Designed miniproteins, single chains, continued (5). Designs and how they scored, part 63

Each design is a single chain, and the fold is of that chain. pLDDT is the mean over its residues in the fold that is shown.

## One batch from the design tools (miniprotein)

Design m18171
Fold by ESMFold2-Fast:
Structure m18171 (fold): chain A 80 residues (1-80)
Amino acid sequence: SEIEKKIEEILKDFLEGKISAKEAIYRIYELLKENNLSDEEIYKKLNEALSKFFKEESDPEKIKEAKEAYDEVLEEIRKE
């Protein structure tokens, strides 16, 4: 889908050092929110995208950065 392709592009920008892990997670969140998904569906899609990323990425430091950023962004969103 177009959404999945855009998520891949955002994660690639993070891997190439163009954006921070936290910026990447926020961009994915905003993309999903713009597509009128519920908060539950957004969390599900974020988790699916990161699960795929962790499976395909071999750099443990990049995995750690993405996981920490995901946890931080989820805490910030849930404090609404």
Scores: mean pLDDT 80

Design m18172
Fold by ESMFold2-Fast:
Structure m18172 (fold): chain A 76 residues (1-76)
Amino acid sequence: MKSEGGELAQSKEAPALLAEHLAARFPEHAELIRRRATQLLYDAIVNRGEELSKTRTVEELFEVMEELFREWLAAN
């Protein structure tokens, strides 16, 4: 897919796409991820909007989101 990660993060499909990607990576937490993905995306847009707008691909956006989710899991 060829799209800017920052724009994808603000799309209506972004929480669902992110939730599916993260659930595939962390299937034990699939339900929690679906609930948390929207919050993680919101937090990332608010706190790391500049970093997200520098992402050039969907893969770069997902990398940032995976990192944030791994940090959240480690803390909980």
Scores: mean pLDDT 67

Design m18173
Fold by ESMFold2-Fast:
Structure m18173 (fold): chain A 65 residues (1-65)
Amino acid sequence: SPERKARLQAEIDELRARVEKLSGPLATLARSLIDYAESMLKEGNVDLAEQAIAEARRLIEEAEK
């Protein structure tokens, strides 16, 4: 749905802003997952994008500790 895609894009933008402040292997992996999520959204693979966003968020939260 357009609402779900907009929500996921907002989450990608949030996670990009957060990961820019971080360094190290977890941040690098999170950046790769964010790029993958954006590609999946562009191709209409919404479920794969959502899964990648969830994993990127987990890595970012771990890196922020």
Scores: mean pLDDT 88

Design m18174
Fold by ESMFold2-Fast:
Structure m18174 (fold): chain A 80 residues (1-80)
Amino acid sequence: SLAEKKIEEVKKLFEEVLEEIKTASKEEARKLLDELNKKVTEIAEELKEKLSDDEYEKVALEMQKLKDEFIEEADEIILK
């Protein structure tokens, strides 16, 4: 489904950015996070408009879980 494809895309983007920030400067890492957050927010907003309520609830929960995990990992790398 569209939702499943978008969730997989978001997961891959998070994983790629986590790898990039390990070798990036602190400023570069923050820019990467800002761009990633914008892209993920746009995807979530599009899905909210296009999906049924049931499908959106499932996607929103999965997206939030991925975002929370990503933020924890990124903070560990960048803010130390």
Scores: mean pLDDT 79

Design m18175
Fold by ESMFold2-Fast:
Structure m18175 (fold): chain A 76 residues (1-76)
Amino acid sequence: SAEAGEGVAKAGVEAAKSSPEGARAGTAAAIAGIGGQAGDEFGLPEEESETSARSGALAARKASPEAGERAERAAE
């Protein structure tokens, strides 16, 4: 969904900014979140958008537990 994808993308970007060492994982989370949002806008199946958001949340959690929780909340 657009709301979940946008939230995950924002959480991923913040994770990348706050943790340069974890920036790679945070960037992956942001990309996955953007994919979810774009999928919703371009008419991708809801299942694909949700999968992108979930993948982004997992990547963020790998970079930082705090960022992961924010991304998971946004993905809901």
Scores: mean pLDDT 55

Design m18176
Fold by ESMFold2-Fast:
Structure m18176 (fold): chain A 74 residues (1-74)
Amino acid sequence: SAADRAAARAEMRALAEAAARELEQLKSQGASIDELNAVVQRFLNEVARLARRHGLSLEEMVALLAEVAAELRA
């Protein structure tokens, strides 16, 4: 439903904002590529879990990720 999609998008945005903050903090501290990759991998695992919980297809998940990226850029 539209409500389920909106909920999934809001959750995905919260995960993306948390990951972005952690990445910015780690970069400011001179973190290694491996440490940055760990944050990205955790984010992707959380997104996959969210997609499974909401019954999203891969295409729907990618579309929501694109929407979230656009919102964070604005």
Scores: mean pLDDT 85

Design m18177
Fold by ESMFold2-Fast:
Structure m18177 (fold): chain A 61 residues (1-61)
Amino acid sequence: MEEERREQEELEEARRLAEKAVEGFPEDKELAIGVLLIGMAVKKFSDKAVEEALRVVEEKL
């Protein structure tokens, strides 16, 4: 139950970070992905959250 809540919050933050990366680098998909991955690694996001963020970038770019 608490793990499910944390997962939902983390996925929502991951989507927000992905949208910010797309906004910052709308013409450079590789750079947007690179910046996103570095930021998420520093904040120690789960692999599932990283996959969700990458999905958002792929859908928008």
Scores: mean pLDDT 77

Design m18178
Fold by ESMFold2-Fast:
Structure m18178 (fold): chain A 60 residues (1-60)
Amino acid sequence: SSREQAERLFQQALELVRQIHELEDQAAASDDETARQLRQQADQLRQQLEQLNRQYQQLQ
């Protein structure tokens, strides 16, 4: 149970990291306005990643 929960959180974290990198890459190739919006989205995903990390720490 705990191992399966940790594996799910790990997979969710990997997906968030992938999405963050994609948004950062898109921002680098975009105009200033679009880049700002994409970076805001990346920051929101970073907050979700921090929440997942806290949940993962509780499963130790």
Scores: mean pLDDT 85

Design m18179
Fold by ESMFold2-Fast:
Structure m18179 (fold): chain A 114 residues (1-114)
Amino acid sequence: MEEIFDRVVDELLSVYDLDQDGTISRDEYIQMLMEDHGLSEEQARAAADRLDTDGDGVIDRDEFLRAYIQGVMETNNLSEEELKELIVEDLMRVFGLSEEEARAVADRLFEIAS
């Protein structure tokens, strides 16, 4: 489970991590919030500033996952269960995971987000 979870997270981070060092830059995160979640630049910058607790312009994996899950739920008015089902479907489709593996990954993501 953890190995599959780490692989999925690494592949998700690689979409936004242009330097591929296993972190997401503050600017990359702002772009994601604006393009994928429909936030204004002001809202996206405020969200990024809350996650960049170290002030280094870098957002770590767990901070990103928490904010991503919360943001998707809030912007789309989804429940935790509705978002889990969407994540399961995407993990099966994009990463080729079984339903059991996809559900385990989704459960782990929400444990980090809590």
Scores: mean pLDDT 68

Design m18180
Fold by ESMFold2-Fast:
Structure m18180 (fold): chain A 95 residues (1-95)
Amino acid sequence: MEDGRRGGERAGAEVRRNPARGEQVTADLIEGVKRLVEQGKVEEAAEALASFGDVVESDVDALRAASRAGEELGERGGPVLQEVADRLRERADRL
């Protein structure tokens, strides 16, 4: 759901609602990634995490949370998740 329609649920108040929306999306992604890792679908988990980084772009809090989750799960899922986590962290650090 990365098209512009959902981003503007309420025209006029998204600015202050953006952080809450990012939190919800981040939590949902982390849960999904955890599920994929538990199922042994590490490649899909890594793709989901990388795709999330592309969607949130400049959301430092979301990028940091996703990076942390990727690092933690990377110990179980291996280097693919670790690489994605590192990239997300690098992007967050740059912003």
Scores: mean pLDDT 68

Design m18181
Fold by ESMFold2-Fast:
Structure m18181 (fold): chain A 100 residues (1-100)
Amino acid sequence: MEEEIRELMREYAALAGLPLNELTVEVLIATAFNDEEKLEELLKKAKVSEETKEGIKSGVEEIKEEVKKTYKVKDEELPETLAKLLLEALRAAVEALRAE
């Protein structure tokens, strides 16, 4: 699943004519798998402002809480649910671009 998400993100970026930002890809994967330790390591190594880091952390927590509330999933089910939602969204976006 993790590598499938990476491949779909590369495909989407190529079809959309957008530059692929490796930090964005890894942040989305860490968020999808609820890997807080990996997210923290990525942010520590990132050459971004403290305001941007806090914004990313706040956004990640807001997404997790909204998914938990909307789908009524337990903490242990959250990584699988997040990963599935991201994978489905990326597949839909890639197919939409391929149809053009």
Scores: mean pLDDT 70

Design m18182
Fold by ESMFold2-Fast:
Structure m18182 (fold): chain A 69 residues (1-69)
Amino acid sequence: MEEAEQLEEAVREAIEFARKYPEYAKYAHQTALGAAQRMKDLGYEERGKKLEEEAEKAFKEVEEEAKKA
């Protein structure tokens, strides 16, 4: 499996982990941003930006849902 595909999966897994365990959302968010940055460092700038935006949106939603509970 290409490293880029593994990084995309890591971001998705971090988002799902944060949804299941909102108390760890901050650490999962840092993990997702690190994977997105690694994607950019590998030369996949557009894919990395897309992953970063996806992570930011998802983690904002997780934080807002945690405040409602």
Scores: mean pLDDT 80

Design m18183
Fold by ESMFold2-Fast:
Structure m18183 (fold): chain A 72 residues (1-72)
Amino acid sequence: SHMSVQELLDKMNELRKKALESTDPEEIEKLIKEYGEVVRELARQLGLSDIEADILAKTAENYLKKLAEEKR
């Protein structure tokens, strides 16, 4: 089923929290990937182009990856 904008935002917050709390590198990588997928879907629902959605998702993934690496 389609997730609402609010459900997507809640999912992003949940995935970000899990990635920052996890100590397993493989789990962190999986969570960052899922986070990017949610960001793409949110961007599309907000009327952004596929190119814009991809840029936002990659930017968000890179930022979360940096935060997760810095906590080690």
Scores: mean pLDDT 85

Design m18184
Fold by ESMFold2-Fast:
Structure m18184 (fold): chain A 85 residues (1-85)
Amino acid sequence: TLLGPRRSPRSVMMSRGDQIIQKQMQQGVNPSFRTGMYYSITNQDSVDDVMRKVVRLVGGLSPKAKRSIVQGARTGQQIVDDVRR
């Protein structure tokens, strides 16, 4: 389920992980795990943790998305760009 009526408050705190995962969702990434994972995104390390959790648990990610997540761990923008297109 979604977290709230708007995305602004959520995006402010979880901007990096939230934006990356949302872009992946547009490419057909499994949103089920994404929803729960947002609750764990709180630290700078959360970005890398989010990437690894998505790759391991979602299992429904496209091969392109998975590869982008792992390789783009140092560059969130790369993940967004690869998944979006």
Scores: mean pLDDT 46

Design m18185
Fold by ESMFold2-Fast:
Structure m18185 (fold): chain A 90 residues (1-90)
Amino acid sequence: EPSPEEKLEKLTEEVKKIILESDLPEEVKEDLIKRIDELKEKVLSLIKDGKLTLDEGIEYLTTLVVDALEKLGQKEAAAKVKELAKKVLS
């Protein structure tokens, strides 16, 4: 079975791909990718410490990314991130 780390890694790689394929400015894409990497490390640390489940960590990370994309007018990218989260959580 995939580990929590492997599941979160695959999810964040696919989220980064969605961001890179968006029409956002290059500097905004770079900032979002950096923030996703920081959030991934934070979520993994919280899971290791028993403060979050994998599902709670995925929901936390994807909610923040979706909110950021929606605020930037990237509704299609946000919808793709929601669908990825749903597939990983099922």
Scores: mean pLDDT 83

Design m18186
Fold by ESMFold2-Fast:
Structure m18186 (fold): chain A 87 residues (1-87)
Amino acid sequence: MGGKGKVIKADSDVLRPGTIVEVELENGKKLTIKVLSYAVDEAGNAVATGEVISGDAKPGTLATIGVPNSRGEVKVGDEVTVTLAPD
């Protein structure tokens, strides 16, 4: 479960362990995710792994957040792809 969405809140402008990001998915679901790790590819696309801490998924659910062309930065309005691990 997951999908395309947008960042609606972030407590930092950088994806790093401990950063909290709120995303709203195109289906109207909202997730608050705490980043655990991230990587940036040669094209500048960031992929963060985190856990859901609140919102429309069970707390503790692992999430993957893709942020294209971000180079590890995050801001409100950024387009994201979220994938949730099954419970």
Scores: mean pLDDT 81

Design m18187
Fold by ESMFold2-Fast:
Structure m18187 (fold): chain A 89 residues (1-89)
Amino acid sequence: SAFERLVAIGERAYAAGDYERAGMAFGYAATLAPDDRRKGEALLRAGEAAYRLGHLENARRLFEQAKRAFERAGDEAGVRRAEELLATL
């Protein structure tokens, strides 16, 4: 799917240190996500890319959006991961 392709592009870019490309790919993936859990994962990864770029306000917004998506999905582990990342800002 387009979602899976964008996540793969984002993960490859992130691993290469290309955080601008990673954030863009994960951001687009979040808009195409088939469910709230996968949307939360893509938003969390986009936030991590923003954090690596020093865009702390953008990272906070993305982590908060990820937390809300995980809450809708009933993904308690995802909520905890988002809260842990928010606590580092």
Scores: mean pLDDT 93

Design m18188
Fold by ESMFold2-Fast:
Structure m18188 (fold): chain A 76 residues (1-76)
Amino acid sequence: DPRIEAIVREVVRLSTRPNKKGTMTLEEFVNSLPLSPEEREALRRALMEASGGATDETVLGLTPEEVERIVRLARE
């Protein structure tokens, strides 16, 4: 799914920056997106795979503004 791939790429880019600003976990982030349950599971698996060991409790370090941009990608 190109939309899931775009979300994963953006999260990995932002979560690997040296100055993390957010407290949102992977679980909280996935559940905040306007996705179906099936799409949320696909995103969760893809994020865990791309991060090389993230769990549902892993803090992503995203700001509210960055989450809103990603929400717009998910609404497409």
Scores: mean pLDDT 76

Design m18189
Fold by ESMFold2-Fast:
Structure m18189 (fold): chain A 80 residues (1-80)
Amino acid sequence: MSEALDEALRADAPGARQAAIGLLKELTKVSKNPEAAKKALDAFEAGDYETARKYLLESGAPVHLTTAAMLHLAIVEAAA
């Protein structure tokens, strides 16, 4: 189970990266703190996943969008 899941996640890493970038860009439009959402996007593009997660949580965006972005971040980080 774990091995097949890890293989699927690695195979979809480019798609997860594109999805994460798209979600982070949308978060800058709908978050209560768009500056934090922008910093999360910038940190993610720089490969600083810890800083990206920190600012994503500080963005005040809807929980379902932050959860989706966190999941895609985890997939990209695991594939790196």
Scores: mean pLDDT 74

Design m18190
Fold by ESMFold2-Fast:
Structure m18190 (fold): chain A 86 residues (1-86)
Amino acid sequence: AAEVEEARRFLAELARLAADILAGKTDFSFPSEAEAREAAARYLTALAVVLGASEEALERARRGEVAPEVEAALRAAVAAAAEAAR
């Protein structure tokens, strides 16, 4: 599905960026809390789409909220990014 493919591409770009930042290969910081929240909402929504999560979980993700269905995947994604940076 197009939505899943777009979400996978977005997550892959974020994983690469996170790994590069953790490895000290690039420097990145959000200039504002609003931009950080927008990035978080986009990331959580992409995770929810890839997981085939419920519409409620998708709606919460669009608002930057972590639904229980997404929490485990979020922890796994963060752990994978940290591992890739080692």
Scores: mean pLDDT 66

Design m18191
Fold by ESMFold2-Fast:
Structure m18191 (fold): chain A 92 residues (1-92)
Amino acid sequence: VPLEDQLVRPKPLLLELLREVGVEKEVLTLGEVMTYVGLYIIENKLADPKDPSIVYVKGTLLGEILEVDEFDGRNGKEIVERILKHAELVPL
């Protein structure tokens, strides 16, 4: 199964982030999770206006999930791995 099609059940911190962007699902794909994380970044204006690949998450729920103050959005693999620590994999 492609990683983006993997069904996941968010754990409490990730679930709280997803609820803030209007998600009411208990199970969704990893691709959907990453889309909603992107929406959270946009709605909270966390991206640097001069270099939008740089995201400032210090003091946010996303920063708590990723355990960083900032990250480079071009390093998607590490971000996905950190998010997966806050979700349970659901078999298809």
Scores: mean pLDDT 83

Design m18192
Fold by ESMFold2-Fast:
Structure m18192 (fold): chain A 85 residues (1-85)
Amino acid sequence: MKEEEERIEELLEKLEKELEEVKELIKENKLSKEELEKLLEQLQGAIKQLEEIKKRVNLSEELEKKLEEVIKKLKELIKLIEEKL
């Protein structure tokens, strides 16, 4: 349980850092249409994986809140990409 929660926390921290960088690339129009479409599919896949983790893993309240925040950020990026396509 503790090891699983630590791995999920590391995954969420890594995703948050990557999402910050990706958001800037999208805003600065540094990504091609093909790269944006591929990223859209990857972000949608990530949301599904995180929602499955929430359903299957007995997460602490703190970690569940962090996971929900990351899902929200992923959904915001998806909307930003859809507006660019």
Scores: mean pLDDT 80

Design m18193
Fold by ESMFold2-Fast:
Structure m18193 (fold): chain A 60 residues (1-60)
Amino acid sequence: SEEVERLKKEIETLENDIKQIEALLAHPEDLTPVQRQMLENALKRYKEILEKLKKELEDL
């Protein structure tokens, strides 16, 4: 279904975004304190959204 395809694409995009943020946070010396905090907050938010989307996909 179109909804299943949409959710799978959103999950894939979000997983890729999480990997990129984790890669940046692995080199904290390249980040300002503000950038680090913003990335940590984004990572937490993205992981929460990812869990919600995965549950939505399972419930279909």
Scores: mean pLDDT 87

Design m18194
Fold by ESMFold2-Fast:
Structure m18194 (fold): chain A 82 residues (1-82)
Amino acid sequence: EERKLGLEGAIEMFVALAEAMDRYWKEFQEKEAEIEKLKAETGISDEEYERLLQQHRDELWKKAVEEINKKRAELRAKEASL
């Protein structure tokens, strides 16, 4: 039944999303550490440091939203082909 298939598909999508989020979280942490090190080594201002962190967060968030939207569109297309 389509309802059972939809539920199983949703679970698989949540697992894939969780894996993608874990990957983005690790990338975020690595970049945050790089910016922190840059601040310590170059002596950039606190304002510039916060701007760099925010820019990095915005970039990762934008990429995450685009990936989620793409996967959602693919899921919808696959559902329409059933």
Scores: mean pLDDT 72

Design m18195
Fold by ESMFold2-Fast:
Structure m18195 (fold): chain A 63 residues (1-63)
Amino acid sequence: MAEKVAEEILEASKTLEPAALKLHIRRLGREAGLSREQVEEVVEAYEKEGAEAAAKLLKEYIE
């Protein structure tokens, strides 16, 4: 499950504008059962280091 959600972020990063991608990341994190703090950390990782970093952190939180 974690790998599939991480891959969705990476795939979305190729097709979505940054604002839409951040909304999508937040939605995926919530649907995966992450806490508000964990979702914020994933969004921060995206803003600072990009989609690959966000996907890696999201996978870590789900596992």
Scores: mean pLDDT 79

Design m18196
Fold by ESMFold2-Fast:
Structure m18196 (fold): chain A 61 residues (1-61)
Amino acid sequence: YEVTVELKDGTKLTIRLAKPVTEKEITVLELIQMEPVGDNAVILMSKAKPDEILKVLSVKP
């Protein structure tokens, strides 16, 4: 699975996950900031519902 994180300057990063994220895991992701960018990282899906987030996530082989 893959999550897109948007930085403050509009740069997008992709993070690969071993499994789908749940609503609880999304709350944890809201607290996780990317090193080395720190507070400049924004997780686009942090405010989305679980169903909407699963639509955004993709599985990379």
Scores: mean pLDDT 45

Design m18197
Fold by ESMFold2-Fast:
Structure m18197 (fold): chain A 78 residues (1-78)
Amino acid sequence: AMEEIEKKIKEAEKYFEEAREKSEGEQNELLLKALKYYDEAIKIYEALGKKEEARELALRATAEALRVIGDAIDKELK
């Protein structure tokens, strides 16, 4: 169970990293893929009754997505 959660988080982080290097259209697709992997990991935590860990992971996923988007906006500022 924990190993599967870690694997899904690792896949999500890989897609977030790839998103940073892609054009806007591809970035959006990669962000959605990353968030889906986080969602799957969150659901495993919920199934295990670990609601606090699920909430913390959801906040982490949100923060990482906002960071990728924020970095893209910063690049637009010239």
Scores: mean pLDDT 78

Design m18198
Fold by ESMFold2-Fast:
Structure m18198 (fold): chain A 79 residues (1-79)
Amino acid sequence: SLLEEIEKLMKEVQELMEKMVEKIKEGDYKSAIEYMKEVIEKTDEIIEKMKKVNPEGAEEMEKEREELKKFLEELEKEA
């Protein structure tokens, strides 16, 4: 199911975000940046899948993706 694929990717994004936050707490911004890049990549996959089943939800995720990219830029300033 496409919905099951989206749910799995969303769970993976949540786990990566938690790992990223822990690396920030440790001062390991290099690892945090790599986790954030994976989060953005998986978010792009979710958006493409969501466009097929929930186009409005995909537009909301695109806005979230813009915020994730801004956060990546802030992390890169700390590295």
Scores: mean pLDDT 87

Design m18199
Fold by ESMFold2-Fast:
Structure m18199 (fold): chain A 65 residues (1-65)
Amino acid sequence: MLDDLVKQFEEAMKKGADPAVLKKIAQEIIDVGGIDKDTEVRAHNVLSDLEKLKEAAREELERMA
């Protein structure tokens, strides 16, 4: 199950999916719970990467204003 969520996330990133979709998948990984520390770290790294993408998108929009 968790591996399926991680795979969905990676495919969504490759296809340039909506950040809301990426955030939902990352949240589901965390919500699964009962996972080792390495998996928790991975989920947090995913959320951190989404924050970076959000800032990049904001800069792009402000450049057009």
Scores: mean pLDDT 67

Design m18200
Fold by ESMFold2-Fast:
Structure m18200 (fold): chain A 95 residues (1-95)
Amino acid sequence: MEEIRKLVEEAAKKVEELFNKARKEYPDISPEALGLLANARYKVKEASKKTPEEQIKLAEEAIEDVRRAAEMDPQGKPIFEEAAKVLEELKEKLK
């Protein structure tokens, strides 16, 4: 199922790029909010090695993490909302 693996890997790459962008462009970002984005990044990377059911569950958990981060840190909200959109699109494609 290379097609699904490719979708998960692409989403993982986008979330990682957003994490790096948050660190670079938002120096005042809350360490706790950044930690939630780091957890989401980790979950999406791990999803590439999991079953389809586990991939959906990890995507849902990652979406929850980045939404919580957006509520916690208004300065980083644009980055966290973009990450949530990437993850929601991934979840929809995994159904």
Scores: mean pLDDT 81

Design m18201
Fold by ESMFold2-Fast:
Structure m18201 (fold): chain A 81 residues (1-81)
Amino acid sequence: EIEKKKKEAEKVEKYFFYQAMLRLINNELTSDKLEEIKETAEKATDEELKKLEAELNERLSEMSEKQKEDLKVWEERLKES
């Protein structure tokens, strides 16, 4: 709740998730890109996170039902990583 570390960890996780999802949607998700995203996630600012969230929400609104189902399977895998 009041832990600075908890908020920082949540921000890193959200940044990684948003970047990975955007790359997946664009068919650009590779092992190299995942590694780059992990490295940049720890240095992400709140401003960058908000911009990334807005971009992801725009992309998600354009997805079909099948794409949303496929995305949920990938999201479960990402949470286990």
Scores: mean pLDDT 72

Design m18202
Fold by ESMFold2-Fast:
Structure m18202 (fold): chain A 113 residues (1-113)
Amino acid sequence: GLREELIKRLRELLEKAGINAKEEFIEEVVDKILKEINPEVLKSLDEITLNKILVLEFLKTIDSPDLEVLNSGIVKYKDKEFILSQNASEEEIVEFLAKVSELLKEDLEPYLA
């Protein structure tokens, strides 16, 4: 179903970025998306938009002080700013995740397997 597809997609993006997240945490992120966005709308989105939503919700779900995540794709952590392009390829999303995860380190650790 849609939930299982979204879980698999987020897991694969995270794994490509070197992030071994807990399955329960991946499920929590996807369940938040399914609560906030109508499933018919999610099914109609292109892959680029869907990948962006999954990645930004993953980051928003991390309880990290000084981490601010905007739906526009702007992510701020302390004195650093990252921008995820509206048309970001899977490779660009993976690179973005890897860079942000390196900065989060200890704040990300409770969510890792």
Scores: mean pLDDT 86

Design m18203
Fold by ESMFold2-Fast:
Structure m18203 (fold): chain A 98 residues (1-98)
Amino acid sequence: SLEEKLKEIRDKLTPEQQAEVDRIVKLIDEGKLDEAVELFSRAGVTDPELFFGIAYALLEYKKKNPEKFERFLEKMGITFEQFKKIVEAWLEAYEKEK
């Protein structure tokens, strides 16, 4: 599944990358959505492994805090289906480079 592939990448993150994953989840939980969107977008262009680690953590966060997760998606201007498609497309591109 998508979640299983993302988990494998998340489990290989450095301590520094894991701290950034924890930071974005905390920003979303605290309603600091502008900072959360900036961090997520930066990871997507600078650090693919961090981006996928964040994506996994956000999918897990959604299970416990669906309303706060939805506010984050609204701030990004995307639906959950679009979020999944973006992550899947980037993961497929990432896997082809290796």
Scores: mean pLDDT 86

Design m18204
Fold by ESMFold2-Fast:
Structure m18204 (fold): chain A 70 residues (1-70)
Amino acid sequence: NAADLVYEALKRLIEEGILKPGDSLGTPEELAKRLNVSRSTVQRALDRLEKEGLIKRVKVGDKTVYVVAE
């Protein structure tokens, strides 16, 4: 499904070091716009990456961004 494809693409970028520890993925809304997918699709992929310890949530002002884990 689309969420699995987003998950696999982001995981590969992190594992290959293209996305480095500390790099921001932005908000789920921003990422959904960049990937041309629904927010719910992105959120499912991000939830899985976070569960696996590859990314973390960071509060920036009144918004939440996702960052590659160190």
Scores: mean pLDDT 85

Design m18205
Fold by ESMFold2-Fast:
Structure m18205 (fold): chain A 102 residues (1-102)
Amino acid sequence: HMKLVEEEFEEVDANGVRTRVRLTYDEDGNLVSGEIEVELPDGRRIVGRVEKKTIDGQEVAVATVEVYENGKLIEKFPEVVADDVGDALGTVLQRIAEALAA
């Protein structure tokens, strides 16, 4: 019983790196889900997601990061379970930074 607000923005930097972010908030401004996509000129695409899931009857936030090259999945980081979406988003940002450094 709440309205969700979705924010989407996209940026292309001077090196041709395209970053697209989609964040969903509840009516109180709490983050409930997020997706971050980074497209590199070399054909790599990094996708980070944070979603709420029920595991063993408990609602948790799950962080996933996947790396694609020319449309093929080449790397999947281990799924991370966090107590809230904000902590999970922090994990996604860290994993994206690690993928960009590789």
Scores: mean pLDDT 79

